# Designs tried in a protein design run: designed miniproteins, single chains, continued (5). Part 105

Each design is a single chain, and the fold is of that chain. pLDDT is the mean over its residues in the fold that is shown.

## One batch from the design tools (miniprotein)

Design m19650
Fold by ESMFold2-Fast:
Structure m19650 (fold): chain A 72 residues (1-72)
Amino acid sequence: MLSQDEIDVIIQRVSDYAARLGREAGLSREQLRRVAMAGVNLTLDLIEKQKLSAEETLKKTRRYVEELVERL
């Protein structure tokens, strides 16, 4: 199982990635917040299911964030 420190690191990395991609795409502050929250929520769901490593969780969440930004 992932430790709380590992979970916090993944959440921070997801939030930073979402903010970077969203800024590059010209998203508003509200859109940036929505994308970041969606990424964090997926990260927490994947961690709760305990089927993926930290690296695989991060990869799936980054891909989801990319798809959300592309649709906005």
Scores: mean pLDDT 80

Design m19651
Fold by ESMFold2-Fast:
Structure m19651 (fold): chain A 78 residues (1-78)
Amino acid sequence: EADSLKEKAKALFEQAREYAKAGDVDKAEELLKQALEAARQSALILSKTDPEAAAKLWDEAMKEAQEIQGLIHEARKK
């Protein structure tokens, strides 16, 4: 359950990054929102049994989101 959502978040972050690099900002933003929601749900489920792992998962998701958001910003300027 949490692992399934974690893998979905990872795949969505990867797709968002690729679209951001390709200059498809709107698609990248849409995928980033979906990735963050999947990561949030995964962290919430995981927090019930392993709060440390949940915190780590969310911290990694936020770092990934910040990187992709930077790529989106650069793509918008080009």
Scores: mean pLDDT 82

Design m19652
Fold by ESMFold2-Fast:
Formats: structure tokens, sequence, C-alpha cells
Structure m19652 (fold): chain A 90 residues (1-90)
């Protein structure tokens, strides 16, 4: 149960981070959280080794998502700098 709860917690964290970054709509984030919560009992019924692999996979995906958000933020800052430069040139 504890491993399954941790997996669901990380999925919920990833969904929230993606919504905050504008990568998912609030509705898509809510659906992801709901789906994860609905699957909690199913995940908890899996063999321990399978739960451990799932936990590792979710952690990797969350790290990849955070890296993607960081790249997206850098791109937004660059775009804002370009717009400000265009205004000053006009």
Amino acid sequence: MELAEEIVRLIKEAARAAVEAGLLSEEEGEELIREAEERLEEIAALPRETQERALAAVRIELEALRARIERGEAAAEELRRELLAAERAA
C-alpha cells in the first residue's frame, strides 16, 4: 500500500506541475489525478517488484517533466526579451 500511495502522490505532483507550467489544462490535470486515485487499489495489488519498477519509472518521468518545464520557462524568457527589443527598435 505505501509504495502504491507514493506512486499516486508522485503522479499527482507531476500533474500539478504540468498544469502550473501550462503544459496541461486544469481539466486534463484533474483527469490525470482522478485516474491515478482510481488505480491506487490496482497498483497496491501488484507484486512489490512491479510497484518498485513503477515507482522508479514515475520518478524518471517526473524528472523529465521538470526538465521540460525548465526549458519552456527559458524559451518564454527569450521570447519576452525579443518582444522588448522589438518595441525599443520601433
Scores: mean pLDDT 72

Design m19653
Fold by ESMFold2-Fast:
Structure m19653 (fold): chain A 66 residues (1-66)
Amino acid sequence: APTNLRVEDGYLVWDAPGADVVVVIAPDGSATILKEPPYRVPAPEAGTYLVSAVKDGKATTATVTL
């Protein structure tokens, strides 16, 4: 699962060791796909961010509310 979710300088930052791909869903429903570290996305909106790490076809999800 994604770990150590935090906000730094307006970016949501986290760790996802061994993930093949990471998908982030922002509170507005926009999706960002990241294939390699560093894992960060802009987090200007308050609300719940969904971070999903995929490995070997299996997704594990963490959420953070800002």
Scores: mean pLDDT 78

Design m19654
Fold by ESMFold2-Fast:
Structure m19654 (fold): chain A 79 residues (1-79)
Amino acid sequence: GPSRESIARLIEILRTSEDPSERLFAAHGIAEAVRADPSLAEDVVRLGGVEPLERALGDEHPAVRRAAAEALEAIRRAL
């Protein structure tokens, strides 16, 4: 299952990567992780994942924007 270390890495990729495919992977990965284990929503918040997800809502790529919206919805529903 997803781990706190995996979540931290996904947040870092989303925050720093200039590659839209990596940002999509990160946002989608966060969404899937929280859906699989809702307790990880608190870890995403504590690790500072909400701000880069909110930033990704304005991403150039529609797929990244959708994945970010889904991740934020999953976090909101889990809390």
Scores: mean pLDDT 87

Design m19655
Fold by ESMFold2-Fast:
Structure m19655 (fold): chain A 98 residues (1-98)
Amino acid sequence: SMEEEIKKLEKEVDELSEKISELAREIMNQLDKEEREKFLKEFQEKLAELVSQLEEKYESEWKSINDEKEKELLRLQMKKELGEELLKYLEEEKKKLE
């Protein structure tokens, strides 16, 4: 059901958000003040880029949906894709510190 899919995606988004927060914290803990400021700036730029790309990718689907639950499902799917791409970005940033 749509309700079960929404609940599943909410849990996946929450798990991704936790992993992103923990990994970003681990990276920042290895950086000095100047490196941390650069990391945060680059992270914000990457976030903005990924949001823009996802909005473009799903624009037609978003505009075609009239049901609020289907819009919530699409919103959560977009958040999941954003989270997965951010996690990949942070994993590559972590590797650069090795």
Scores: mean pLDDT 88

Design m19656
Fold by ESMFold2-Fast:
Structure m19656 (fold): chain A 56 residues (1-56)
Amino acid sequence: MSEELRERITRALVEAGVDEDLAESMAGVMVRAVEEGLTTEEQAFEAALRSAKALA
């Protein structure tokens, strides 16, 4: 069930000032990384937030 993680990441990115379309795209990539076993849900969320700060 990656939908909750996707929504959490998308909302966090939008709250950080990322455009909705870009936030959803980034959330989708992070969710796929978790589903592929490349990272954990918590690590994906933290990576998304750090990426948003780096893009600003």
Scores: mean pLDDT 76

Design m19657
Fold by ESMFold2-Fast:
Structure m19657 (fold): chain A 75 residues (1-75)
Amino acid sequence: MEILKEIEELEKELEEVLEEAKKKKNKEAIKIVEETKKEVKKILEELRATKEGLEKIKKVLEEGIKKAKEILKKE
């Protein structure tokens, strides 16, 4: 399952971003990561194991990571 592997990689990246945000004490970046995690969890509950659900999770993870990185870059 290619998309599942991509989601796992994105989840690891999201965890790395969260660790960096915590070290920098950047509350806005932490908030975005936490919001992304909550959204992914809700999608998993509604659309678990469907291809469409997995694609939606991937998109949410990518968007959350991008936003958090942009905030960390601005500081």
Scores: mean pLDDT 81

Design m19658
Fold by ESMFold2-Fast:
Structure m19658 (fold): chain A 97 residues (1-97)
Amino acid sequence: SPKERNRLAALAGASLTMLELMIRMMYRDKESQEEMIERVQKAAEEMLAAFADHPELAALLRRLFERIIEMIKNGASVEELQDLIREAEREIERALL
């Protein structure tokens, strides 16, 4: 239903906002690459569990987390990670329409 899609969109949006804040905090606090990857992996496990009954959204989020980890390993800036999250927001919006 439209109301169910709106609830899923709100949950996904809130999750991505929390992810962006976490990434900003990790970069602000100058965490090591290993510490950042560990935090992202824990966030991925929790978020993917929340979307376990929504396979299309879970797949989009899994790809997002895999790309974030790869980008962190390659020394990506916080701005590059923010752009990736914004791209994922657009993909989720398209999947829910």
Scores: mean pLDDT 84

Design m19659
Fold by ESMFold2-Fast:
Structure m19659 (fold): chain A 89 residues (1-89)
Amino acid sequence: SDLDPEEAYKLMKEKLKELSKTEDPELIEATLKILEMLRNGIKDYEELKKLIEKAVRLTEERLRKEGREDEVKEVREAAEATIKELEEK
């Protein structure tokens, strides 16, 4: 596998930051909260996991509407790798 946990976190941060350029307030809010938690150190893994799941769901909806289906798969794979790492803690 080419996605280790550290790489998965980094890819998730980059993808969520890019997608926060959308004007969806729910997605922007969830994305910013995830980035804040990752920058300040993860103290609540359950909250982070729920936010990631919400952000991915909203992101998939946005990307599908914009015809950016290829990016949906990449975001989902990065999120699943991140969630798996969180579940192992």
Scores: mean pLDDT 69

Design m19660
Fold by ESMFold2-Fast:
Structure m19660 (fold): chain A 94 residues (1-94)
Amino acid sequence: MSNEEKIAFLDKVIADLQGLIDYVETNEITDEKRQNIIDGLRNGAGQAKKMGLPDAAKILSDAADKIEREPKSKIIPILKSAIEKLEALKKSLE
């Protein structure tokens, strides 16, 4: 898989996480929505592994685990930390 394909995948994941932050900032998070975020991150980690991005898979999986155990007030900081790590990974491929 080319670095361009890996960068395009990371761009999509980062955009999806930025959209989640915007949603969390403007809406009250139900337990169902929190579980949907966790499931989405774990699915993203599986996709990252298939794309040959094990570091991205670990970042997404670690974020899901943190959201599962931490209070809802920590969702935004956890997602921002994941985005920062994914941006650094993307820069390493450029």
Scores: mean pLDDT 88

Design m19661
Fold by ESMFold2-Fast:
Parts: C-alpha cells; structure tokens; sequence
Structure m19661 (fold): chain A 117 residues (1-117)
C-alpha cells in the first residue's frame, strides 16, 4: 500500500507539472486527471489492469496492448525516478554507475511486460 500511494502521488505530481509547463486548458487538465486516476487504480489493484487498459483504448482509439504498454511505462517511469533520487543520495556512486543501475532495472521491467502480454 505505501509503495502504491507513493507511485500515485509521484504520477499525479508529474502530470500536473507537465500540464502547467504546456499551459494546458482546463478541459485538458480535467481529462488528464481522470486518466491519471485510472492509471493509479490499475497500479494499486493489478486485477483492474485489463479493465483500465480497455477503457483507455476506447477513449483514445488505441489498441488494448498500446494502452497496457502506456500504463506499464508510466509506472516504470515513476519507479525509475524514485530509484534515481535514492541512488543520488549515495555519494560513492558515480553518474555512470547510477545510469547503469537504471538501465538494468528498465531491462528487467521490459522482460516483465513481455511476459504479461
């Protein structure tokens, strides 16, 4: 639960920051927040992932596979951001070593995605 709550908080903050950067109109902000809540539901309760993927696929005229990959990529991006921040707190790690650790985690995540498809 704590990990899912942190992922949800980071995902919401990331989307809000991007919408502010782009100067998105209120209608787009509302729609983006609704999409974030659907993604949060899927990462909090993995049993809902197929339902959320189908809803996003219908809403944005994309395949269920594309929606699933999108949800998974959003989760992985936030997890890697948290890991990068944690690794940067260790003064013994070089920038190159941090990037190598993140690269390995991304490869592990890609294998998990392919196994679930």
Amino acid sequence: MEKAEELARRLRERVEAELERLGAPPEEVREAREVVELIVEAITDPSKLPEVAEELAKRYDMSVEQAFRGIFSARVAVELEILREELKKDPSLSEEEIEEILRKKLEEARKELEEKL
Scores: mean pLDDT 75

Design m19662
Fold by ESMFold2-Fast:
Structure m19662 (fold): chain A 92 residues (1-92)
Amino acid sequence: SESEKRKEEREKKAEELNTEENKEKLLELFRKALEHREDGSVVPSEEDQLLLEYALTKDKELLEELLEIMRELGVPEEDIENFRRVAESGEK
């Protein structure tokens, strides 16, 4: 089934993306996306989205680094707290 094959490929790719180098890349991409948030010109790739989802569910320290980038770039604390809550609780 196509669905099972895609799930297996996503899980494998997520494991490959769980490196220190890719975490730094994610932090840089996240910062760049936030800097361009007003014009919407930066579109995250499937790989960037998968790495972000993985980071939010598996790496609490990386989540805190993402929140700090949001603060540095002037994102309101209310929006930062909402992002943290969504990341920690997940969607059911």
Scores: mean pLDDT 66

Design m19663
Fold by ESMFold2-Fast:
Structure m19663 (fold): chain A 93 residues (1-93)
Amino acid sequence: MPTDAELTESMLLIGLAVAKLLLDKGHVEEAAETAVEVAERAVENPEAVSEELAEALVELARRLKEAGLEEAAEKVAEKLRELGLEEHAEEAE
């Protein structure tokens, strides 16, 4: 069976996919809130943070910034830094 960390990673990846879908549909506030919540949960579960999840967080932060949601994008970048993912955090800025 999957480990708790693997299950958490899968749930976080689904959360990021939902945030992207919300952003594509123009639900920008809900997308920002979902992205920040996923980033906060990642910090609480550092063992669940794969390179795939880190890259997905960077991509979402960039899309949030392009949509004018700079504060949400900055919070995601800050959470990447809290995880020790400095290069990913810089890419998210």
Scores: mean pLDDT 83

Design m19664
Fold by ESMFold2-Fast:
Structure m19664 (fold): chain A 65 residues (1-65)
Amino acid sequence: SHMEKEAKEEIERLKKLVPNIKEIRYENGVLKVSFEPESEIEEAMTLIAASVVAIALGGKLEVYR
């Protein structure tokens, strides 16, 4: 579907931007991201990027550390 294709493309872009993401999934309208940041800058960048992707997909964001 269009949403599945869009979600996959945005997830791949996010993984390129933040390579230290441990797990990323989009299911049931929720973008689920697991990461363990090594710095405050890395944490901020990951949260900002994940939030932008979640908004673009029209979904919610769940973040795990």
Scores: mean pLDDT 74

Design m19665
Fold by ESMFold2-Fast:
Structure m19665 (fold): chain A 66 residues (1-66)
Amino acid sequence: SEAARLGIQALMLVNAAEVAYWLGEKESAREAVKGARDLADRIEQLGDTEGAEWVRKKVEEAEKKV
């Protein structure tokens, strides 16, 4: 489904944000987080509220690692 495809893309951005945070690349990390949150909003608009909340939880967990 489209929501599932967006979920995979969001997870890739969360992983990219974690790597950027670890490397000290704060601007890249912020852009990746923003992209993942934007995708979560799109997933929610497609009716997958659980998927959107899961992505938002992964973003929050990544931010805690900095």
Scores: mean pLDDT 83

Design m19666
Fold by ESMFold2-Fast:
Structure m19666 (fold): chain A 60 residues (1-60)
Amino acid sequence: MVKFTGAAPGHRPDTSPAARAETDRRLAVLNEVVRAAIEAGLSTAEIGRLALAAAQALAA
């Protein structure tokens, strides 16, 4: 664990379980997208583009 220059920001908000679940859900989807791209044999640049597009779709 890296513990330098301030505390872990993850401790800061006391969000409800529902808000936490939504954040975790979006991260899980992004991880699946990246994993699928790696399995499909895409290059690092293609994987980065796909992950960014998926993140935008989930946030927008």
Scores: mean pLDDT 68

Design m19667
Fold by ESMFold2-Fast:
Structure m19667 (fold): chain A 59 residues (1-59)
Amino acid sequence: MIVQASQQIRQGNNQQAIDLINQAYQQGASQSQLNRLRQQARDVGRDDVARYIDDLIRQ
């Protein structure tokens, strides 16, 4: 899930990335893994994905 989410972020498929991130979270992905995806999303300008991850971890 994490690798697939990373690929979708890079490709600009924001909704697919969000779906994969949500699935990874439900399967017990670590905060470290989610933080790495959030940073990647910020670095490539996928603000919607970065915001989704931030909300998921912090809310």
Scores: mean pLDDT 80

Design m19668
Fold by ESMFold2-Fast:
Parts: sequence; C-alpha cells; structure tokens
Structure m19668 (fold): chain A 67 residues (1-67)
Amino acid sequence: MMEELAEKLGEKAREKALENGASEKVAEAVGENARTLALDGQVLDEEEIEKLGIAGAQATEASKAAA
C-alpha cells in the first residue's frame, strides 16, 4: 500500500535526521518531506534517506548560525 510505504520511508528519514543531530522538529519535517516524495512516486533508497537526514541536521545547524 502506498500510504504504508510512504509512512515507513518517512519514519526512516526522521530517524536518520535524529541520528545526524537534527532537532525533533526538523526531523519531523524531514520525515514528512520523505513521506510526501514517496506518495508522489519518488523512489527513495537508503542513500536518498541518508541524504535527507544529513540535510536536516545541516539545516538545524544553519538555522542556529543564522538566527
């Protein structure tokens, strides 16, 4: 089911963001983004999920540095 797969991919992306030091709020946004991409038919493999997690952590750091 597309919804089940999208939710699983979202959870994995959220977990990767948290592992890379993102805040819970940013990790939730990363997970929601991954879920939306999966629902739109994007194929997210483990490398793509890792990239989303790292990007979320970097966004958290950039936000702290910017204000």
Scores: mean pLDDT 75

Design m19669
Fold by ESMFold2-Fast:
Structure m19669 (fold): chain A 61 residues (1-61)
Amino acid sequence: MEARVREALRALHAERGRITDADLREIARELGVSVRTVARLADEAGLSVEGEEAIAAYLAA
């Protein structure tokens, strides 16, 4: 599953040069994974996400 999330994140970033919180939620919904997992994978990949505070909140623990 993580490979599909990484692919979706890379495709979006390649197309738009940025990813939003709404994009993270949509990927999570479509692939049936938690937003926390999508946020973690975006952070690990070094991708720019609008709403950095939201990412910190998802990753908090």
Scores: mean pLDDT 73

Design m19670
Fold by ESMFold2-Fast:
Structure m19670 (fold): chain A 100 residues (1-100)
Amino acid sequence: GYEEAAELARRAAELLREAGEKSTDPQVKNDLLRMAERAEEIAEKIRSGDPEDVENARIELVILAGTLAVGARQEKDPEVAKLLREASGLFAEAANVLEA
């Protein structure tokens, strides 16, 4: 339900913060930290239980999952790439929970 989806989004935010801290590229670090902040906002929208906010959160989760899947394939650092793949999977799972 909503609590499960919000928790998955929050866990993905933690992985993005870890990926950012491991990144040696300041631009990549900044982008990942911004995505983590966005994921926290998405989790709060889901927790609100408002149908419009929940549907908007679902769409944003799908976009983040796709963006991170592409980012992981282009990432040169295997540790950072792994964290991006895991975060992508959690966002996809969260979106799927909201579909059910």
Scores: mean pLDDT 88

Design m19671
Fold by ESMFold2-Fast:
Order: C-alpha cells, then sequence, then structure tokens
Structure m19671 (fold): chain A 92 residues (1-92)
C-alpha cells in the first residue's frame, strides 16, 4: 500500500540522515510525504526533507520542501511556523 511505502521511505530517510547521507534522506522523506494520506504527517516529512536538503547544501531543494510543508500543514501549526522561519532564514 502507499501507506506502507510511506513508512518504509520514512525509515530509509531516518537511517540515511543518521549515516550523514543527507541527499538520500531528503529524497526519502519527500517520497514518504508524497505517499502518505495524512496531511499532518506529510507536512512533518516535507519539513524533515527540507532540513536534510539544507544539510546537503541543496538550498533550492530545501526551500521547495519547506514551502511544501507550509502548504500542507494547518496554518496555525508548529510545523508551518518552523518551516516559515527556516524559509525566511534561507532568504536572508
Amino acid sequence: SNEEKAKLYKEAGDEAFELGDYSLAALSYAKAGNLTNNNDEAAELYFKAGEAAEKAGKLNEAKASYQLAINTAPSDSEVATEAKKKLSELNS
């Protein structure tokens, strides 16, 4: 199922991040976010993809992922607030 695939990509992202493969972590988290049917979970996964892309030095990918987190999260959520802060920092 797409939910099971989302879980596997999230786990792959977590392991890649722990190993310092931030490019693979960013890709894996973004795929997990695209596959999940839960908007709150998707927003958190896009935020994690943004942080991983930022650590990989892929700043345009990080900005895109933070924007996806903002667009997917409830407007008053912590994820939306943190993603807006990250996006502002990258544009400064």
Scores: mean pLDDT 89

Design m19672
Fold by ESMFold2-Fast:
Structure m19672 (fold): chain A 85 residues (1-85)
Amino acid sequence: KREEALRLAEEAVRANNAGDYERAAELLREAAELAREDPTVPELAVRQLEAAAEAAATGTPEGGLLAEAHVAMAYMVLAVKELEE
């Protein structure tokens, strides 16, 4: 689930960079749902993916940039947790 969530988040970033904000929002919602089902994923990372989906759903370039920032924060949270384990 964690690996699937990360794959979907990467695909969402690609869609976002292509200007397909609707697809990015859909992929980020799926990533957040999969991450929430995985007990190894911190709640903070799940919330960042949810925030990214909401930002992408605005359909604006500013929303796209904010979505990428939230995805980056989710990755940072996961990296910090891995270093602590």
Scores: mean pLDDT 81

Design m19673
Fold by ESMFold2-Fast:
Structure m19673 (fold): chain A 74 residues (1-74)
Amino acid sequence: SEVDEVLARAKAQLAELEERFRAGEISLEEFFAEVEELVSTTMRELYELNAPREQLEAFHRWVGQVVLRAVELA
């Protein structure tokens, strides 16, 4: 589905951001700014597609896990 495609793309972009942060290519502040922009854009697309609540909540939990891992590395 289009919702699954949006979520897959967002998760891939989050993984790339986490890798860039782990490699020291971006600061923690830059990482947070990029994640906030990605989440904002992704949530807008998901709302426009009328994504199920369960998928929205799962995405929020996924983002939270990525952010917590990044903080542990800082």
Scores: mean pLDDT 85

Design m19674
Fold by ESMFold2-Fast:
Structure m19674 (fold): chain A 75 residues (1-75)
Amino acid sequence: EAEFNETLRLFEERLAGFLGAATARRIADEARALGKTVPFEEALIAASRAALDALSAVLPPEQVERARESLDAGL
């Protein structure tokens, strides 16, 4: 629980710098809500997928995938 919340906080903080605070918060909040009903790993994967969709227009695919892999390795 605490690790999940910390992971999402760092994820939101990173995203806010590129997508803006409102979009980053929305993605993180959706994952927090999902984490109440599904395993945290599934919630984090959903957040990563939403972030990948949003970031694909501004970052190279390799950088987006690397960020996702780093997040997944933290689970």
Scores: mean pLDDT 71

Design m19675
Fold by ESMFold2-Fast:
Structure m19675 (fold): chain A 89 residues (1-89)
Amino acid sequence: MLKVEVTPEQREALLAAAREHFPDVPVYFATSVEEAKKILKESEGRVALVVPNLDLAVEIARIAPEYGFEFVDFRKVGDGYVLLLEKKE
């Protein structure tokens, strides 16, 4: 998978939109599967992952169960996507 380049302004806009949709959930930005894996390994409960493209979102959703996370919701926000994931006990 290719790492996607985003401007600081795009990153902040996507994070703001994700926080508006999921105000009570920790929100993280990932530009690669490796970055997403690190976030999932360190996260508990519900987490919102913001990604700049659909291919990255699909791959993260595919690997999330390996870290104990279930897919809960998916939304397009601006020019990016948000994955809502929940860690199972």
Scores: mean pLDDT 79

Design m19676
Fold by ESMFold2-Fast:
Structure m19676 (fold): chain A 70 residues (1-70)
Amino acid sequence: MKIEEKLKEIFDEALARVTDPELQAELRREGEGILKEFIELAKKYNLPEDKVVEMAKQALDALLERLRAR
């Protein structure tokens, strides 16, 4: 499914913007869970790729802000 590839691309871009190894490891751990949830939702409800991508970007940005606040 192309949505899985697109979500992985977005996640890799987010990881590439993080230079702190500890923050990158936390983002990888928690972000993979978020991506899995969006992939499940996309498959279950046959959601449009653009909508799922938009929601995933917002969720990853929110996660990054939360992790940086630690």
Scores: mean pLDDT 78

Design m19677
Fold by ESMFold2-Fast:
Structure m19677 (fold): chain A 78 residues (1-78)
Amino acid sequence: MEEDEKAMKTMAAIIAGVPEEEINLEEALEIIKKADEELKKAAENKDIEKIKEFRELLRKVAEKMGIELAPEAPAVPP
């Protein structure tokens, strides 16, 4: 539970570009909700640039949380 709350605050902080410690859980959830609504709107409007922007934010969140995302294309070691 604590880890989930911390993850939500971390995600919201990255989306809003503010320090995690300066936002509370309610603010974090509101930031995430607004981001989700923007992403859905971009998908409906086929705004590829906006979708790419959200993908970059998700990548930064995953990196901050220690989650490795798969590369866009399969990578083969040298």
Scores: mean pLDDT 69

Design m19678
Fold by ESMFold2-Fast:
Structure m19678 (fold): chain A 75 residues (1-75)
Amino acid sequence: SPPTVYSLSGDNVSSEEVGSLINKARQNGGVATATGTRNGKTWYVKAEFSNGKVTSLTTSTLYRDGTTTTTSRTF
């Protein structure tokens, strides 16, 4: 079966909401994905968990000038 995905998106997504989503994915196993806009920047986070451990983390930021940064790591 595909992993359970926990997702959150919006212009007013808070760090507290993202933290809660990540904790839920950590406890149950699965993927947490969040995206939002803050100060004219669009941010994205994807965290993958297995057996209470992070196995993958991806972060991206799209800036007002059209530049994008992406960092991805597997553990």
Scores: mean pLDDT 80

Design m19679
Fold by ESMFold2-Fast:
Structure m19679 (fold): chain A 62 residues (1-62)
Amino acid sequence: MPRTPRLSDEELDELLGLISSGKMSLAEAAALVEERTGIRVSPAQLSRLLSEELRRRVLEES
């Protein structure tokens, strides 16, 4: 994949919340990102983006 989609902090937070609550799978979230941004992402790429964001929030919030 040539480039990951540019996701806002709000959009990352929304996706992370949906996945963390079990309301949405990584594959479903990846499809939603493609629908919203027009850029195809794999569940693995999305997982990495969300893991980076989650790690940042966990370290920040403690």
Scores: mean pLDDT 70

Design m19680
Fold by ESMFold2-Fast:
Structure m19680 (fold): chain A 64 residues (1-64)
Amino acid sequence: SEEEKMKKLEELLEKIKNTTDPQEAQRLLQEMVKIIFSIKNEEVKSEAIDKLVKTVGEWELKQE
């Protein structure tokens, strides 16, 4: 379900925020993108993309 996909995305986002390993972060990012493309509802997909972009930006700042 879309709800299960969003829950998994939130779990992956939390893992990205807490990792300092670039290889793990890239693997988690790939899984998130895969889930986002499987979302059928366009508004849910847009929200998921926005959360992804924000999390990646926060992670990039933390690595500087």
Scores: mean pLDDT 76

Design m19681
Fold by ESMFold2-Fast:
Structure m19681 (fold): chain A 112 residues (1-112)
Amino acid sequence: SAIERLLEKAKELGVEEEMEKLLKEAKEAGLKPVEIVKVLSESLVRAYLAKLLEKNNLLEPPEELLKELEEIAKEYLEKVEEAVKKGNSEEILEITEETIKEIDELIAKYVA
């Protein structure tokens, strides 16, 4: 299940409790499975970015880094919206993994 894979990734990041709470809230709101995957995936990307910035002592990121992160976020949201329209939860996971990799590569340029 896409949801189970997202919860496992959240556990690896130490944000399992936040993700489980969000899953419960999304289910109570009557969200469709693909919409739940969207909400959890967006939360996972935000949590990953926050931890990566903290780990690299980038709590006050340079303006250029913020601008590049905003472009990545915009592309991510547009791609996820298209996958939701298709009802494709697996595509949302693929987009999420690709976006996390892109964030890693971007941050590496600022800490090298």
Scores: mean pLDDT 87

Design m19682
Fold by ESMFold2-Fast:
Structure m19682 (fold): chain A 90 residues (1-90)
Amino acid sequence: MEPTREQIDELLNKIRSAQTLEELEEQLRELSREMNKITDAKLAEEVVRKFEKMFEEIRDQLSPEMALAVESTLGLLRMYKWVLEKEAAK
């Protein structure tokens, strides 16, 4: 079942509140699972945009390892969005 905007916002808030790499990686995995349920390219675009904004806001608070985990997840979310946009154009 496709995630609601409320569920996405809750996951983004948990990512912002993560104090350890382990907590951060758990929330990033959950977001990736929810992203895989999305079939609407516009919703995927909104999720990527919100994630990018959140990352910009917390970047200075993250360790290098935590920043790399967030950046890697962003790359995956962008790739998934791109695939959905290409499928919608067919």
Scores: mean pLDDT 82

Design m19683
Fold by ESMFold2-Fast:
Structure m19683 (fold): chain A 95 residues (1-95)
Amino acid sequence: SAEVERLVAEAQRKVDEARKLLLETVGEEEALAILRELAPLGEELVKRAEEAQSLEEAFALVAEMLRRVADALEPIVPEAAEKLREAARLLERVV
């Protein structure tokens, strides 16, 4: 679906904007440290994605993980957290 492709592309742009805001706010060293602390969430996403039975289930899972990452980033870079929440909302529309 062209609509699904557009929603996914918009969500990816929001994730890219969040990454840029994180790097610009804390710098490369601290951003890398934060990403390492978030690695267990990425490992959980990979494991659960392997068990996903549909594209809809996979997008719901990614949206859930983006919200969890946003919650972790909110105290540090609230603007990046909001971009991740916007990305999650876009992916939730793929249902």
Scores: mean pLDDT 83

Design m19684
Fold by ESMFold2-Fast:
Structure m19684 (fold): chain A 59 residues (1-59)
Amino acid sequence: HMLEKLNAEAATAGLPPLTPEQVERLKKAGITSLSQARNALRRPGASPEVKELAREALK
């Protein structure tokens, strides 16, 4: 389950849990891990919405 996987990664990194809505938006943007979220922030062509979701996930 994607929500459980991402929340396990967040807990390991000391981050707060993600909501189901955040996980669905990240999944639709092709982000299925915290490393992919970091890559989205570095990608020049990523949409502002995707970058904002990645920043929220990595707080």
Scores: mean pLDDT 72

Design m19685
Fold by ESMFold2-Fast:
Structure m19685 (fold): chain A 65 residues (1-65)
Amino acid sequence: GLPAALKAKLAALENAVEAGDTRPEVLEAKRLYEEGLTTYTTTGDQAAAIKLWEQAAAKLDEAQA
């Protein structure tokens, strides 16, 4: 499964997008999250998907700094 901290961060990203946050870092985080989903669903490579989701979390952290 996903690490609890990563799951919480991806939930925070979804909440920010739903709230209408259009900052470049939030939009880039969403793009990386969607790329991770596509990678996982098309290739089954969970490790590659997790790496992309960690990058999405880092971009969300930049938006919150």
Scores: mean pLDDT 82

